# Designed miniproteins, single chains, continued (3): the designs that were tried, part 96

Each design is a single chain, and the fold is of that chain. pLDDT is the mean over its residues in the fold that is shown.

## One batch from the design tools (miniprotein)

Design m11322
Fold by ESMFold2-Fast:
Structure m11322 (fold): chain A 70 residues (1-70)
Amino acid sequence: MLTDVISITDTTGSVAAPADQTRLFAEIMAILRRQGYPQSYIDSVRRAQGIPLTQDFVDRIRALIAQDRA
C-alpha cells in the first residue's frame, strides 16, 4: 500500500552516492539479464553506468517490472 509519493516532476532529482550508484546499476543489470533482454540493450545500460542515476529513475524501473508481474 502506498504511504507517501515523492515528487517526480521536480526539476532536479537527488543523485545517489557513488556506492548507491554502483548498487542501483548492478540491480538493473541483474534484472535485465534475468528477464532475457538482448545483449545490445544490456550493453547500452552498461555504458550508461558512467551517468549519474537518480532514485526516481531506479524506482520507475522497479515499478515497470512490478507491473509486468501483475
Scores: mean pLDDT 60

Design m11323
Fold by ESMFold2-Fast:
Structure m11323 (fold): chain A 78 residues (1-78)
Amino acid sequence: SLKDKLLEVKEKVIEILKEEGVPEETLKQIEDSMNKEINAAKSKEDYLRILRSMAGLARRMGVEKAYELLEEAYREIS
């Protein structure tokens, strides 16, 4: 399902952020926020907005690998 795809993308993003040295407490906050948004999503457009939001966060954190993964997921779903 689209929700399962977003949860898989979330797991990969968290792994990348962890490898880039983001603190465990920050990772937990990001994951909890993403889980809430993904669980509340009702439409394809909601999932696309979540991916765009996550990509914006990755860019602000300077984590290019996470940004590229999220952009790829956006193209795959859109």
Scores: mean pLDDT 87

Design m11324
Fold by ESMFold2-Fast:
Structure m11324 (fold): chain A 86 residues (1-86)
Amino acid sequence: SRSELSRDHVRGVLYLGEAGHYKSQGYDKEAALLARIGEIMLARALSEEQYKKVQDLIKEAHKAIDAGDYDKAVALLEEAVAVAEA
C-alpha cells in the first residue's frame, strides 16, 4: 500500500542508494557504513540535531572520497553511524 514518507525516511532511502553506488565503484567499507546509516534512519526517528549532524558528516565523507582520503571517509562515516545509533 502507498503511504506518505517523511523527509527523514526519504533521506534514509537516498543513503541506501548512495551506498549501492559506492559499492559498484569498489568502496566497500564506505558503502557498508552508508547502508547502515540508511537502515537506522528507516527503522528509527532521529532528532533534528542528530539528522543534521549525520547529514553534515556524510557530506564531509563524500568530499574525503573525492579527494582520495579513504581513511578519513571511513572515520567520518563511523562517527555518523555512532550519532545515528545514539
Scores: mean pLDDT 80

Design m11325
Fold by ESMFold2-Fast:
Structure m11325 (fold): chain A 94 residues (1-94)
Amino acid sequence: MQIKNELSDEEKILALINEARRIRGKLVELGLLSEAERAELDALLQQIEAATDPAEAFALLGKLVDRLAAVAERRAAPEDILAEIRAMQALLKE
């Protein structure tokens, strides 16, 4: 993932939401998410989209990405997916 520092907070949030949705979709296609884990991730995505404060959205994105990482690692997801999640974690560590 390449998110440039010159992007607005809103553009960064949208890019991260889209990437998280894409990774979540891959995990669903691979059968690696339980129904409960799917519902939890979907609820976090809905909360991020409802957030009006960029700081709140970034905090919720951090929780979402950490949860994606925990599930993917526990379910032994493919290394390319793990690498994509780790790239998102690195972007949120500011």
Scores: mean pLDDT 80

Design m11326
Fold by ESMFold2-Fast:
Parts: structure tokens; C-alpha cells; sequence
Structure m11326 (fold): chain A 92 residues (1-92)
């Protein structure tokens, strides 16, 4: 439904903000998972690669050993979250 898709977009916006303000990888993952839960089964399949890439980057963030590694992974997470948001907005 349109309302569930709008909810998914709102959770992605919160995930982007969390990543920008150096929230924990766990907090970012929780928001991403809430966004994904609001997707239709069809959108989950179509976006499966992008969702996997985002989750893999969150795992890299969790395992990052230096501030430089955290900054680089965080930047990539933000870029992919913004890409996913744009795709969902076009699906509205």
C-alpha cells in the first residue's frame, strides 16, 4: 500500500540521519529493518541486492577498527540509503 511505502521512506530518512550523526551500527540496522518490513514482497525481491549491500556495509561499520574506516563505511551507507529512498519515492 502507499501508506506502507511512505512509512518505509520515513524509516530510511531516519536511518540516513542516524548514519550522518554517527549513531551505532545497531541503531542504523534497526531503522533499515523497519523500512524493509514496510516493503511489499515484490519490492523486497527487486531491491534484494541493494538491501544486502546496505546490510553488508552496516556489518563492516560494526567491525571497523579505525575512525577513518568508520567514516568511509558511513559515507557509503548514506549513499546507498539515499539511493534506496529515491527508488521508493519513484514507486509512489
Amino acid sequence: SKSKLEEAIKYLEKAIEAAEYFSSPEDIEKLVDKAVKNLTPKLKKELSKLIKEIRDLIKQYRNAKTFSEVAEVRKKIIELLKEMKKILEKAL
Scores: mean pLDDT 88

Design m11327
Fold by ESMFold2-Fast:
Structure m11327 (fold): chain A 68 residues (1-68)
Amino acid sequence: SVEEIKEEALRIVRELAEYMLAQGVDRETVRASARGFIRNYGEYHKLPEEVIEELEAEADRYIDELFA
């Protein structure tokens, strides 16, 4: 389902962002990596553009909180 795909994408983004932060990667590089992953993953699963944009916004919020 679309919801399961969304949940998996955000789970991967969270793990990736936490790993990159632990490696000392800066926020904007983490953001670019997460957005790139979401775009590619969403396009692979044929998600609507609006859903991909929602996932990018959710990832942005998570990353901003993580680096606060």
Scores: mean pLDDT 90

Design m11328
Fold by ESMFold2-Fast:
Structure m11328 (fold): chain A 80 residues (1-80)
Amino acid sequence: MEEKLQEKKELLVKDIKGVLEEAGIEITPELDELINKILELSEEEFLELYKALLEAAKEAKDIKEAAEKLIEVVKKFLEK
């Protein structure tokens, strides 16, 4: 599970960065560092974050709103 969990974390980091780039949101060094904290999460913390991101994505009407909601979720889980 450890190797598969790490692959899922890396994919989530890529997906988040991809959504931000597509939405035209600048990935600052501070935001990049925050997003990379996903790689350090436990399996339980990762699953909680992933569920929150899926809920945010379901509510988004376009890519820009999705990116804004993803940043809010990431900050809420990882800035604390």
Scores: mean pLDDT 79

Design m11329
Fold by ESMFold2-Fast:
Order: C-alpha cells, then sequence, then structure tokens
Structure m11329 (fold): chain A 83 residues (1-83)
C-alpha cells in the first residue's frame, strides 16, 4: 500500500540523517548523497507502481547499504576507543 511505502521512505530518511550525523568522512558523505538520490527516484517509481518488485528490491538494497554505513562507522569508532 502507499501508506506502507511512505512509512518505509520515512525510515530511510531517519537512517540517512543518523548516518550523516555519525560520519565526517567526505567519501561516505558522497555515497550517502548518491543513495539519497537513488532512493528518491525509486520512491517516485513506487508511488506510480507500488507492485514493482524490481524497484522494491532496489529500495531495500539502499536501506541495507545505509545500515551497513552506520555499522561501519560504529566499528570504526570502537577501534579508535580501543587504541
Amino acid sequence: SLKELERLYKRFEELYEEALENTDEEEVREELEELRREAEELYEELMKNPKNQKAISKFIGILLRVLGILLEEELRRKREEEK
């Protein structure tokens, strides 16, 4: 449903903002900007056709990548604390 899609996009925005707040690396910020652009394009596609499985899979992939960035930053910070 469109309501579920809006909920997923809101979760993406929350994860994106958290990732930006938790990174100061320029390369990671550039990747986050690219992921945001792709997510917005996919969200527009899904608003037109919510049953587009290919677009759903790509959108989930972007969500997983943002989560991966958050995990990478957490691991980096823990390594710095252990030195």
Scores: mean pLDDT 80

Design m11330
Fold by ESMFold2-Fast:
Structure m11330 (fold): chain A 91 residues (1-91)
Amino acid sequence: MSPEQQKIIEEVERELRRAREIVDRLLSDPSVPQSVKDRARKILEEIEENLEKVKDPSASMKEIMEAYIRAGSATGMLEMLYWVLEKEKKL
């Protein structure tokens, strides 16, 4: 694999670990609506799918970059969702 691909894999793996932690917290919270839990699970699934795409040794750099952008966007959405819900609890 190229050094660039390897760096992207490491970053997406870090994002996935962060996303998994957030999803586990949301799923264990009885105050979080089921629809939100279902959405969080789907976002986690999208990050996992894009990790597999960046790990593909036959993937072009364009495909790797597109998967990296999608994984980062999904992670950002999940983190924003988590922080909004935590902020609501403080009100």
Scores: mean pLDDT 83

Design m11331
Fold by ESMFold2-Fast:
Structure m11331 (fold): chain A 86 residues (1-86)
Amino acid sequence: KEELIKKAEEHKKKAEKALKEGDYVTAITHAVKAANYLDEAGEYDKAYETAVPLLEEVIENSKDDIVAGVAAISLGVIRTIKKNLE
C-alpha cells in the first residue's frame, strides 16, 4: 500500500512540474494517475485533495477549451469516485 502512495506522490510532482511548464495535457494525465494510485491505496480523501486543485488550475490557466474540457471531465470523475466511497 505504501508503494501505491509513493507512486501517487511521484505522479503528483510530475503533474505540478508539467503545470508550471504549461504542459496541461501532461499535467491532467499525471494528476489523474496520482488520484488512481491513491484510490487503489484506499486513500480517497488524499486522492481528491491531490487531483482536484491540479485539475482546477488547468481549467483556470489553459486557453485551450478542449484541454479545459478534458480537465473538467476528469475532475467530475474524481469527485464522483470520492462521493461513491459512501
Scores: mean pLDDT 80

Design m11332
Fold by ESMFold2-Fast:
Structure m11332 (fold): chain A 70 residues (1-70)
Amino acid sequence: SELDELRAEVEAASRRLTELSTQLDAKRAAGQPLSPEELEAFRREVARLFELQARLHRAEGLPPTVAEIE
């Protein structure tokens, strides 16, 4: 179903963001500079996850989470 596909996308986006966050944190801990491209990729993954969560909540008739509020 569309809801099942959307849930799968949320899970996939969450996993990608977690992996990217871990990699960037490891680079910072090692004293390595983060490139503008890496920071932009991180921002895009965060935005994508929140967008997918908002779509899922709307499809289920649920109110937005605190994370989706400005």
Scores: mean pLDDT 79

Design m11333
Fold by ESMFold2-Fast:
Structure m11333 (fold): chain A 69 residues (1-69)
Amino acid sequence: MVTLEEIEELIKNSKLSEEEKKKLLEAIRNQDDATINQFKDKISEELWKAIVDYQIDLGVQELKEAVLG
């Protein structure tokens, strides 16, 4: 399971500017897919996969809570 803390660490170690790092992290926290997609070509494949896996895990968790209570 990918955590937000793991994504924050990957963003910190990325080649993005400090401003871009903050913008991407805020977009992930707010589930702003349009802004996240703007970073697809600017970040590593590892970081992109981590973000996608995190979003999938959130969707799966929401579905489990809806079904199982």
Scores: mean pLDDT 76

Design m11334
Fold by ESMFold2-Fast:
Structure m11334 (fold): chain A 93 residues (1-93)
Amino acid sequence: GRDYAISVLRDSRSRLRSHMPSSSPDSQQVLQQLIRGLDSAITAIQNGASDSDIRSMLITLSQRFQQSSQQYPDVSSLLTDISQQLQDAADYI
């Protein structure tokens, strides 16, 4: 449900922030972009986005994380794990 999706998005944001200081400058830049995407999704859910819009946002974010995991080796494992969690959250909407 919506509360689970928010929990996954907030946890993902926290994980990205904790890894940022040890990441390369290029990876830090992509992590900042991904955090902005997570924050936008949280705001949209809190502002009453439809279940179909929430599912679409989570799937789109999951795909972005997966694509970024292929480009940034130092954060690849983290981004792949979060991508899977976002996909799982979409299945509960």
Scores: mean pLDDT 90

Design m11335
Fold by ESMFold2-Fast:
Structure m11335 (fold): chain A 118 residues (1-118)
Amino acid sequence: MVDEELVKRLVEASKEVLEKHNQTHFLPLDEEEARILAEILQERPPEEVFRDPSSPYYGELNLENAKYLILEQKRLIATDGERVYLPSDEVMEKILDENEKKAYKELLETLARLYEES
């Protein structure tokens, strides 16, 4: 069962980070995306989902798919309900400027922190 407060906090945190960095190239997480992400994170630590490319819960986007997701759809993540698909740092360097990369990385760190013990 997904925590509805966690879903709301994921959506709100994505909005707050993007607004802080004045980023218009990305849409914040919608409720469906946040719900799928919350379900994945209930079973695995954020490190395995967001930072460890060897994890079965981490997917890597190739350059073409990353351009489609981020530049055309303005989405932050892709998911199949089992994995979260993210661009590698090398792919991000090819499609994002330094300020956009900073905002994107801060967003992923913020989402991960919502699962840390206070």
Scores: mean pLDDT 70

Design m11336
Fold by ESMFold2-Fast:
Structure m11336 (fold): chain A 65 residues (1-65)
Amino acid sequence: MDDIDRAIMELAIAVAHLTGEAVELEGPVKAVYLPSGASPEEDRRQLDELIARIREGEDGETERK
């Protein structure tokens, strides 16, 4: 399971909201998470949802020709 991956993403979101700057994630999820600034709670929820969906895709991902 990707418990560490989830923890890293949660930490990245927290840091992004604390600093108000973009945070790059490199690993199973290669993305740049930006604090939208509209609302830290909303942005965090959207990022968490996106991360969950990406992780689900990665977890269920199958290599295909």
Scores: mean pLDDT 57

Design m11337
Fold by ESMFold2-Fast:
Structure m11337 (fold): chain A 71 residues (1-71)
Amino acid sequence: MDSLADLPEPVREAALALQASLPGDWNLGAVPLDENRYLVGLGSLTDDSLRHFYVLDRATGEVLREQVFAP
């Protein structure tokens, strides 16, 4: 996973906002999918089966896709 400091500002701000919007404690990771999109993953620190994935626009940080995995 890329360091948060290495993310484009719109993606970093959106990823941090998504993490802060979820109740409880979440780890955060992000990787580039292509030149225009990033995959952001949030994993619950208290339930290892809970995962949220988001595809974000690199230029705006807009959420283009969301997928939640839960038991």
Scores: mean pLDDT 76

Design m11338
Fold by ESMFold2-Fast:
Structure m11338 (fold): chain A 85 residues (1-85)
Amino acid sequence: SSLRQSGRQGLLGVSRLALKDPEFRDDGLRLRELSLDEANLVDSLREGERVGRELSKHFDKKDKVLGSGGRELSRQLRELREQLE
């Protein structure tokens, strides 16, 4: 799949995880609206990675499966960002 398509799937994954907790609702909604146009792609992937890391830390205290999910999503977004040239 294209980097843009994979990035959108990753951002939606982080968004869905964020929406499981009211504290992260605004982050989750915002991630759905991030542009993946060429000029914004790297910054949008970095933002998804950042929120995914915060969700991982937050959920590790409550639900280890959700915490691991956030960590994995953050890692995937980082790997996509590192492929961009």
Scores: mean pLDDT 84

Design m11339
Fold by ESMFold2-Fast:
Structure m11339 (fold): chain A 77 residues (1-77)
Amino acid sequence: DLKEQALKTMEELYEKGIEMAKKLGYTEEAEEAEKNFEASLAKAKPHVEAASDEELERLIASAPPLIEEAEAAIKKM
């Protein structure tokens, strides 16, 4: 289940990045990122499948602080 959690974590990071880009006025870049979202995740899946449990756990543990930081930045905008 770590691989599913890692992919879900990556999805959340991508979504927060897109929202932040829109708030900052990078609308064109954000729209392009949205269109390429599924393709980017599909390219990441083989790497997630090849990653060790330790690597996946580190990714999952590191993401919440980054997501919180992004959310705080978005709300401040």
Scores: mean pLDDT 75

Design m11340
Fold by ESMFold2-Fast:
Structure m11340 (fold): chain A 105 residues (1-105)
Amino acid sequence: MEEARERLRAAVDELIAEKGLTPSQARDVRATLDEVVEAMTDEELRDIVENSPTPEALAREILRKLVRLAKEDPDVNRYIAWQLRAAALAYLLGLDMEEILEEVK
């Protein structure tokens, strides 16, 4: 588990550096990822990390999980919070939110 988490962190730090995010934006991205990782089982995290060949692919899988968490949450306020986190993450990392929404039906 520690190895999967470290690999995820390394990939995210690489994307943050490549996108030239500010310290504040980087903190927000990392906080969102921590929340998503806490919502995943150890098996889900390992599977995502092992089957994601690039930092971008890994970020897309995390974004898909965040969108699924939003759709499955019965609390409207948490649903909105998850959606806003997903949109912010997609924007900061240069990912297509519309593409992710089409994949998560």
Scores: mean pLDDT 73

Design m11341
Fold by ESMFold2-Fast:
Structure m11341 (fold): chain A 94 residues (1-94)
Amino acid sequence: MPSLEEIVERTFEEVERRLRAGDYEGALAVLEETIAELQAYSKTASPAERALAREAITYAQLLKQEIEAGVAPEELLESLRNIRATLLAQLAAA
């Protein structure tokens, strides 16, 4: 199983690639798969790792909501960059 950090980094990289290509359906699918993977990870994780995984799920759900709301690609990429930076900083601090 990949680490929580690897799941997060891989997901943000793939979502950014999909959004840049205009593949919003693909970006949504990646976010949904990541939410399911993080939920599964949480079942066997420590309390601290579980809290971080739940935070990652919340950010993934927020991005999904923004994509579904039709937020402009430039704004979506800005949100993605800000969320990734925040979440990876929290993972590094844990």
Scores: mean pLDDT 81

Design m11342
Fold by ESMFold2-Fast:
Structure m11342 (fold): chain A 77 residues (1-77)
Amino acid sequence: MDLPAEELEELEAKVQELEKRGKVILMVREDTKEEEIEKILKEKGVEAVKILRSSEPYLGSERLYELVKKALDEAVA
């Protein structure tokens, strides 16, 4: 089951606000190396306010949403 549209819109708005400031929340696999993360951020010219490591694919979007929401709340606090 996907999240209610209202909750997704609120999360999307917060992510877009961060992106406008050149900041992102980066989701990577648990096995992603630190060097790879640094390379991605440098190539994109953005700063990661939070890096989330997850072993879950897109399937499991409810858990992914919870992780992103928590990271976003922590990053803006």
Scores: mean pLDDT 65

Design m11343
Fold by ESMFold2-Fast:
Structure m11343 (fold): chain A 72 residues (1-72)
Amino acid sequence: SLLDEAVELFLEMPEEDQRAFLALLQEIAAQGVAEGLSPLEIARRALERLRSLGDEKGVRIMELLIQYLESL
């Protein structure tokens, strides 16, 4: 449900915005993995970056993904 909602929000974005979002997540994930961060810590870092950029839709997607990860 949370994951499905996040995926739906992502797919509703224009292709350009989808690519930008994924590129940002890839950059943050690569840095976080190098620093030994957990998936949840990486997701929280991505959330803070998206907040700093004013990406309201990206923020909502990451909030849903974080809630999903916390439910595991």
Scores: mean pLDDT 87

Design m11344
Fold by ESMFold2-Fast:
Structure m11344 (fold): chain A 76 residues (1-76)
Amino acid sequence: SEEEERRLALEVARFVLRVVEEHPDDLDKQLRLLAEFYEKVFGVKIDPTMGNADEAQVREFLERLREEAERILAEA
């Protein structure tokens, strides 16, 4: 339902912001925790291996997640 989808989006958004707030200087930990959560919630397979992703790609991914989380919470 639309209500369940909205609840799920808010839950994800809160988790993203929590991870960023608790680990602001640890991009590796942010990526790992967010990837695990995102896979469970959306079924999106995110490769957690930092050895194949450059720092710019990881940072862009995390910045996009944060922006979307802030947008969802601002609309709530």
Scores: mean pLDDT 70

Design m11345
Fold by ESMFold2-Fast:
Structure m11345 (fold): chain A 85 residues (1-85)
Amino acid sequence: SKEELLQKRDELLKQAQDNLAQAGEYARKSKELTEQSKRAYKIDKEKGDELYRKAQEYEAKAQELVEQSTQNYLEAGKLDKEAAA
């Protein structure tokens, strides 16, 4: 039914919003770790490298959540079109 399609759309939009919020948190952590890595690298290269690897891991998690959010927005748009038909 139209109501079921719109409900699924709203659930996907909420999931997309939650994923973008989480991606923002991971991006912030990545940025903080990158700055810590730059400071540490000047004194202890191994510690700098460790912090940089952690930063890259958070950046990868952020990118994955952005991609999931994009997929959810696309699916939500399809459900909107189906509900309008």
Scores: mean pLDDT 89

Design m11346
Fold by ESMFold2-Fast:
Structure m11346 (fold): chain A 79 residues (1-79)
Amino acid sequence: EELERMAEALEVTPNTVDAIKHAREVVEKMRESVEEGIKLAEEKSPLFANYLKTEVDRDPEAAIERMRAAVEAAEKKIG
């Protein structure tokens, strides 16, 4: 309920808020093991996992840091 109001105020749906929280765990796992992090993402969100695969294929080091920063920024926006 409270998260719904925050999401609406930031033009972010409740589903997006939940996805951001999950993405946080995935990115932290990727910092330890890229393969393990992607597998975790695949179980919960195949679309997110596919996106991560393409990003790490281009530049794994930059991709992980970019994802972590983006997720952290999104978490701060939602509250």
Scores: mean pLDDT 67

Design m11347
Fold by ESMFold2-Fast:
Structure m11347 (fold): chain A 66 residues (1-66)
Amino acid sequence: MEEVLELQRRLEELGLPPSLFGAEVDGVYDEGARRAALAFQRLSGLEVDGVIDEATRAAMRTPLAP
């Protein structure tokens, strides 16, 4: 639950609001949140499986480039 909310907030910071995938910032892992996770993993060059694992969490902690 908390990791889903962090993912949704991180996507907003990256200019990819979860609403683009039919998700809302509510911390619920539904079909929209899964699509958001897949999109984030694709952007980060990670395995695209929709699972918020340690690699996905590490990528979410990476700051935006200047």
Scores: mean pLDDT 64

Design m11348
Fold by ESMFold2-Fast:
Structure m11348 (fold): chain A 74 residues (1-74)
Amino acid sequence: AAPALPERRAGDISDAALERVTENLKLQKEEGLATDEDILAAAKLLMRQGMSVERAVAIAEELGVPQELIDELR
């Protein structure tokens, strides 16, 4: 099973935090406050903070970002 530690430090992101970020981005996109490009930029920022490419791609795909932009994360 994947380890789920109770403590996280700067640069580490929990699954619960990822779900919250994903839901927030989804709401921002629905409200017109974030575009597909904004979601891509957020995913790239999270990758710089230590998020895996696979997780960033999964978030972008879940939020309906076009594959052309998702490929920019790879």
Scores: mean pLDDT 71

Design m11349
Fold by ESMFold2-Fast:
Structure m11349 (fold): chain A 63 residues (1-63)
Amino acid sequence: MKKLLLVAARDYEKAVEVAKELKKKYPEYTVIPAVVESREEAEKLAKLLEEKTGWEVELKLVE
């Protein structure tokens, strides 16, 4: 089963930097940076990605 790691932050540049580091550490994961305004928005996005892809989605909130 494929694994997706969603890196969510309020700042896109910060999300991208963290995502680059996590891609190096976790090669089994497809790492996607996203900008969100709230934890609730991030959790909803993670659920939508699980439903659309059928992949296991892990959420990493940056700050």
Scores: mean pLDDT 80

Design m11350
Fold by ESMFold2-Fast:
Structure m11350 (fold): chain A 60 residues (1-60)
Amino acid sequence: ATDEQTQKAAAGARAAADSGMSAEVAARLAAHEITQMGGDREAGYRAGLAGAAGEEPPPA
């Protein structure tokens, strides 16, 4: 995954968590979105967990 993809996934996961979604569900959704964009599922999941926690995603 690219840094732009992981950053967008983290932002989406943070918004989902702020809306009452659990961090785990938000991270799985981020992983799915990254996979649909041709990126790595693991990278999307890590970015989603970071985003849900309010942290910067790790570089891709």
Scores: mean pLDDT 77

Design m11351
Fold by ESMFold2-Fast:
Structure m11351 (fold): chain A 92 residues (1-92)
Amino acid sequence: SPVDEQIQQAIRDFRARLDELIAQAPEEARALIRELVDDLLADLQYGIASKDWSPFEAALARLAEALAAYPELRDGIVAAAEETAARLKEIL
C-alpha cells in the first residue's frame, strides 16, 4: 500500500542517517552503541506495529545516556530518531 511504502522509506532514511552518523563517530562510541542502536531499531518497528512508542522513547533515552561523552553523536542520533518518530506518527 502507499502507506507501507511511506513507512519503509522513513525507516530506510533513518537507517541511512544512523549509518552516516556512526561512520563519522570514534571507534569507542561505535562499540558502545552497537547493541543500543539495534534495540532502538527493534523498538521503532514495535512502535510502528503496536502504536506504543514508549519502548522506543526508553531505548532513545538509554542511548542518549550512553553517549553523554559524545554530545555531537548523541544530539545527531536523538534528532534523527525524534524526526523519524514524528514522520511515522503522521503517516500512521
Scores: mean pLDDT 86

Design m11352
Fold by ESMFold2-Fast:
Structure m11352 (fold): chain A 90 residues (1-90)
Amino acid sequence: SSEEAQAKAEQALADYKARMAALSDAIAAATTEAELQAVAREAKDARDEFLEKFEELRPLIDKETWEKLVAEAHAAEDAVGATYNAAMAA
């Protein structure tokens, strides 16, 4: 159902946001370029896993809800990316 699909999408997003937050913590703990590169690989894997499940739900969710969830995913990605870029520039 649409409601079940929305609940699954919201859970996938919550899991993705939690994983992005953990990666931000890993960036803060990183002391070498190799450690930062490892975080970048984990971020890519997390995104690929999220998109595999999330995109399958798209046809079952209303447009406004979908756009809101996508915006929240992008905001989480932007936050991690900004933290990563700052660490790489240091």
Scores: mean pLDDT 85

Design m11353
Fold by ESMFold2-Fast:
Structure m11353 (fold): chain A 100 residues (1-100)
Amino acid sequence: SSLAEKEAKLKELAEKGRELLKEEDPELYERAEKRKNEGPDKAKAAEEAYRLMAEREKIAEFVHATLGLPDEEIRRSILEMVRDLLDNPADTVVSLRLPG
């Protein structure tokens, strides 16, 4: 794919994730929107968090199929990662925390 196609897809995913976060956790959504206004590093972290939310369902399906973990537990772990990313925007390495 061209660079323009990749950038368009990332923007689409971020917007989809933003809407999903607003529906699932309105308080965390407000926190993410505030982060976007606090500086470029925090704005980047908020967009990363939105993209993670957009891909949450695909990640949950994949992890469920491979590890047999309940979808709801995987979805909850991803939401916790979204929160961690917003609270620690300087941490560039985020690992998926799966329920044991």
Scores: mean pLDDT 73

Design m11354
Fold by ESMFold2-Fast:
Structure m11354 (fold): chain A 119 residues (1-119)
Amino acid sequence: SLLELAQKAVDLYKQYLEMFLNAESGEKIHEVFLEMQELFSKIAKLASTTDFKDIYNLLDSYLSMKNNYDSLLREYRQAKSNKSPRTEELRRRVREAQRQMDRLLQESYKKLTEFIKES
């Protein structure tokens, strides 16, 4: 159900934050992050077929920003390796995309938590 997926997403997000606070390995943090992304995709797809348009729109925005972040990060890494004069511009764009992604993640978490409380 949407409620069960939302609860699992909230629990995974709490685990993700706690792993950062405990300085867990980047590899383990990345695995939990990928599980959270996969779960968000499932919630967004399910929400798109229901009256939960606000949840769908927020998660869709997050996933779109994540894709943009991944693309910018790849471009930045290539530019840095090639000692491109665009490296500093791309670094700023990556940082901005990361800030937007983090904000959307926090807003998605808040919205899912509110949905659970109202259910």
Scores: mean pLDDT 77

Design m11355
Fold by ESMFold2-Fast:
Structure m11355 (fold): chain A 90 residues (1-90)
Amino acid sequence: SAQKEIEESQFILEAIKIAEEAGLQNVSPTELLPEEKVQPFRDLVDGLIAQGQRIAQEQGQEAAEKWLLSIPKEAEKRIKEAQEKLAEAA
């Protein structure tokens, strides 16, 4: 579903912004989240760590680092593509 792709990609971008804000305040990202969002945030972070470790093991550390840095751009691209599909369906 295009809506699901938008929601999932928006959550990734929100998680990045929360992590940046937590860094500026010298607190844990989970301290800036409502209780309902703490577990989804943890699940997202754990999933990204697992993917990064897999890439590092199979393709090397440099490939894992490049993948990690590409996450915001890929999320923004997915949102735009999903929004275009939703507009065409309307």
Scores: mean pLDDT 80

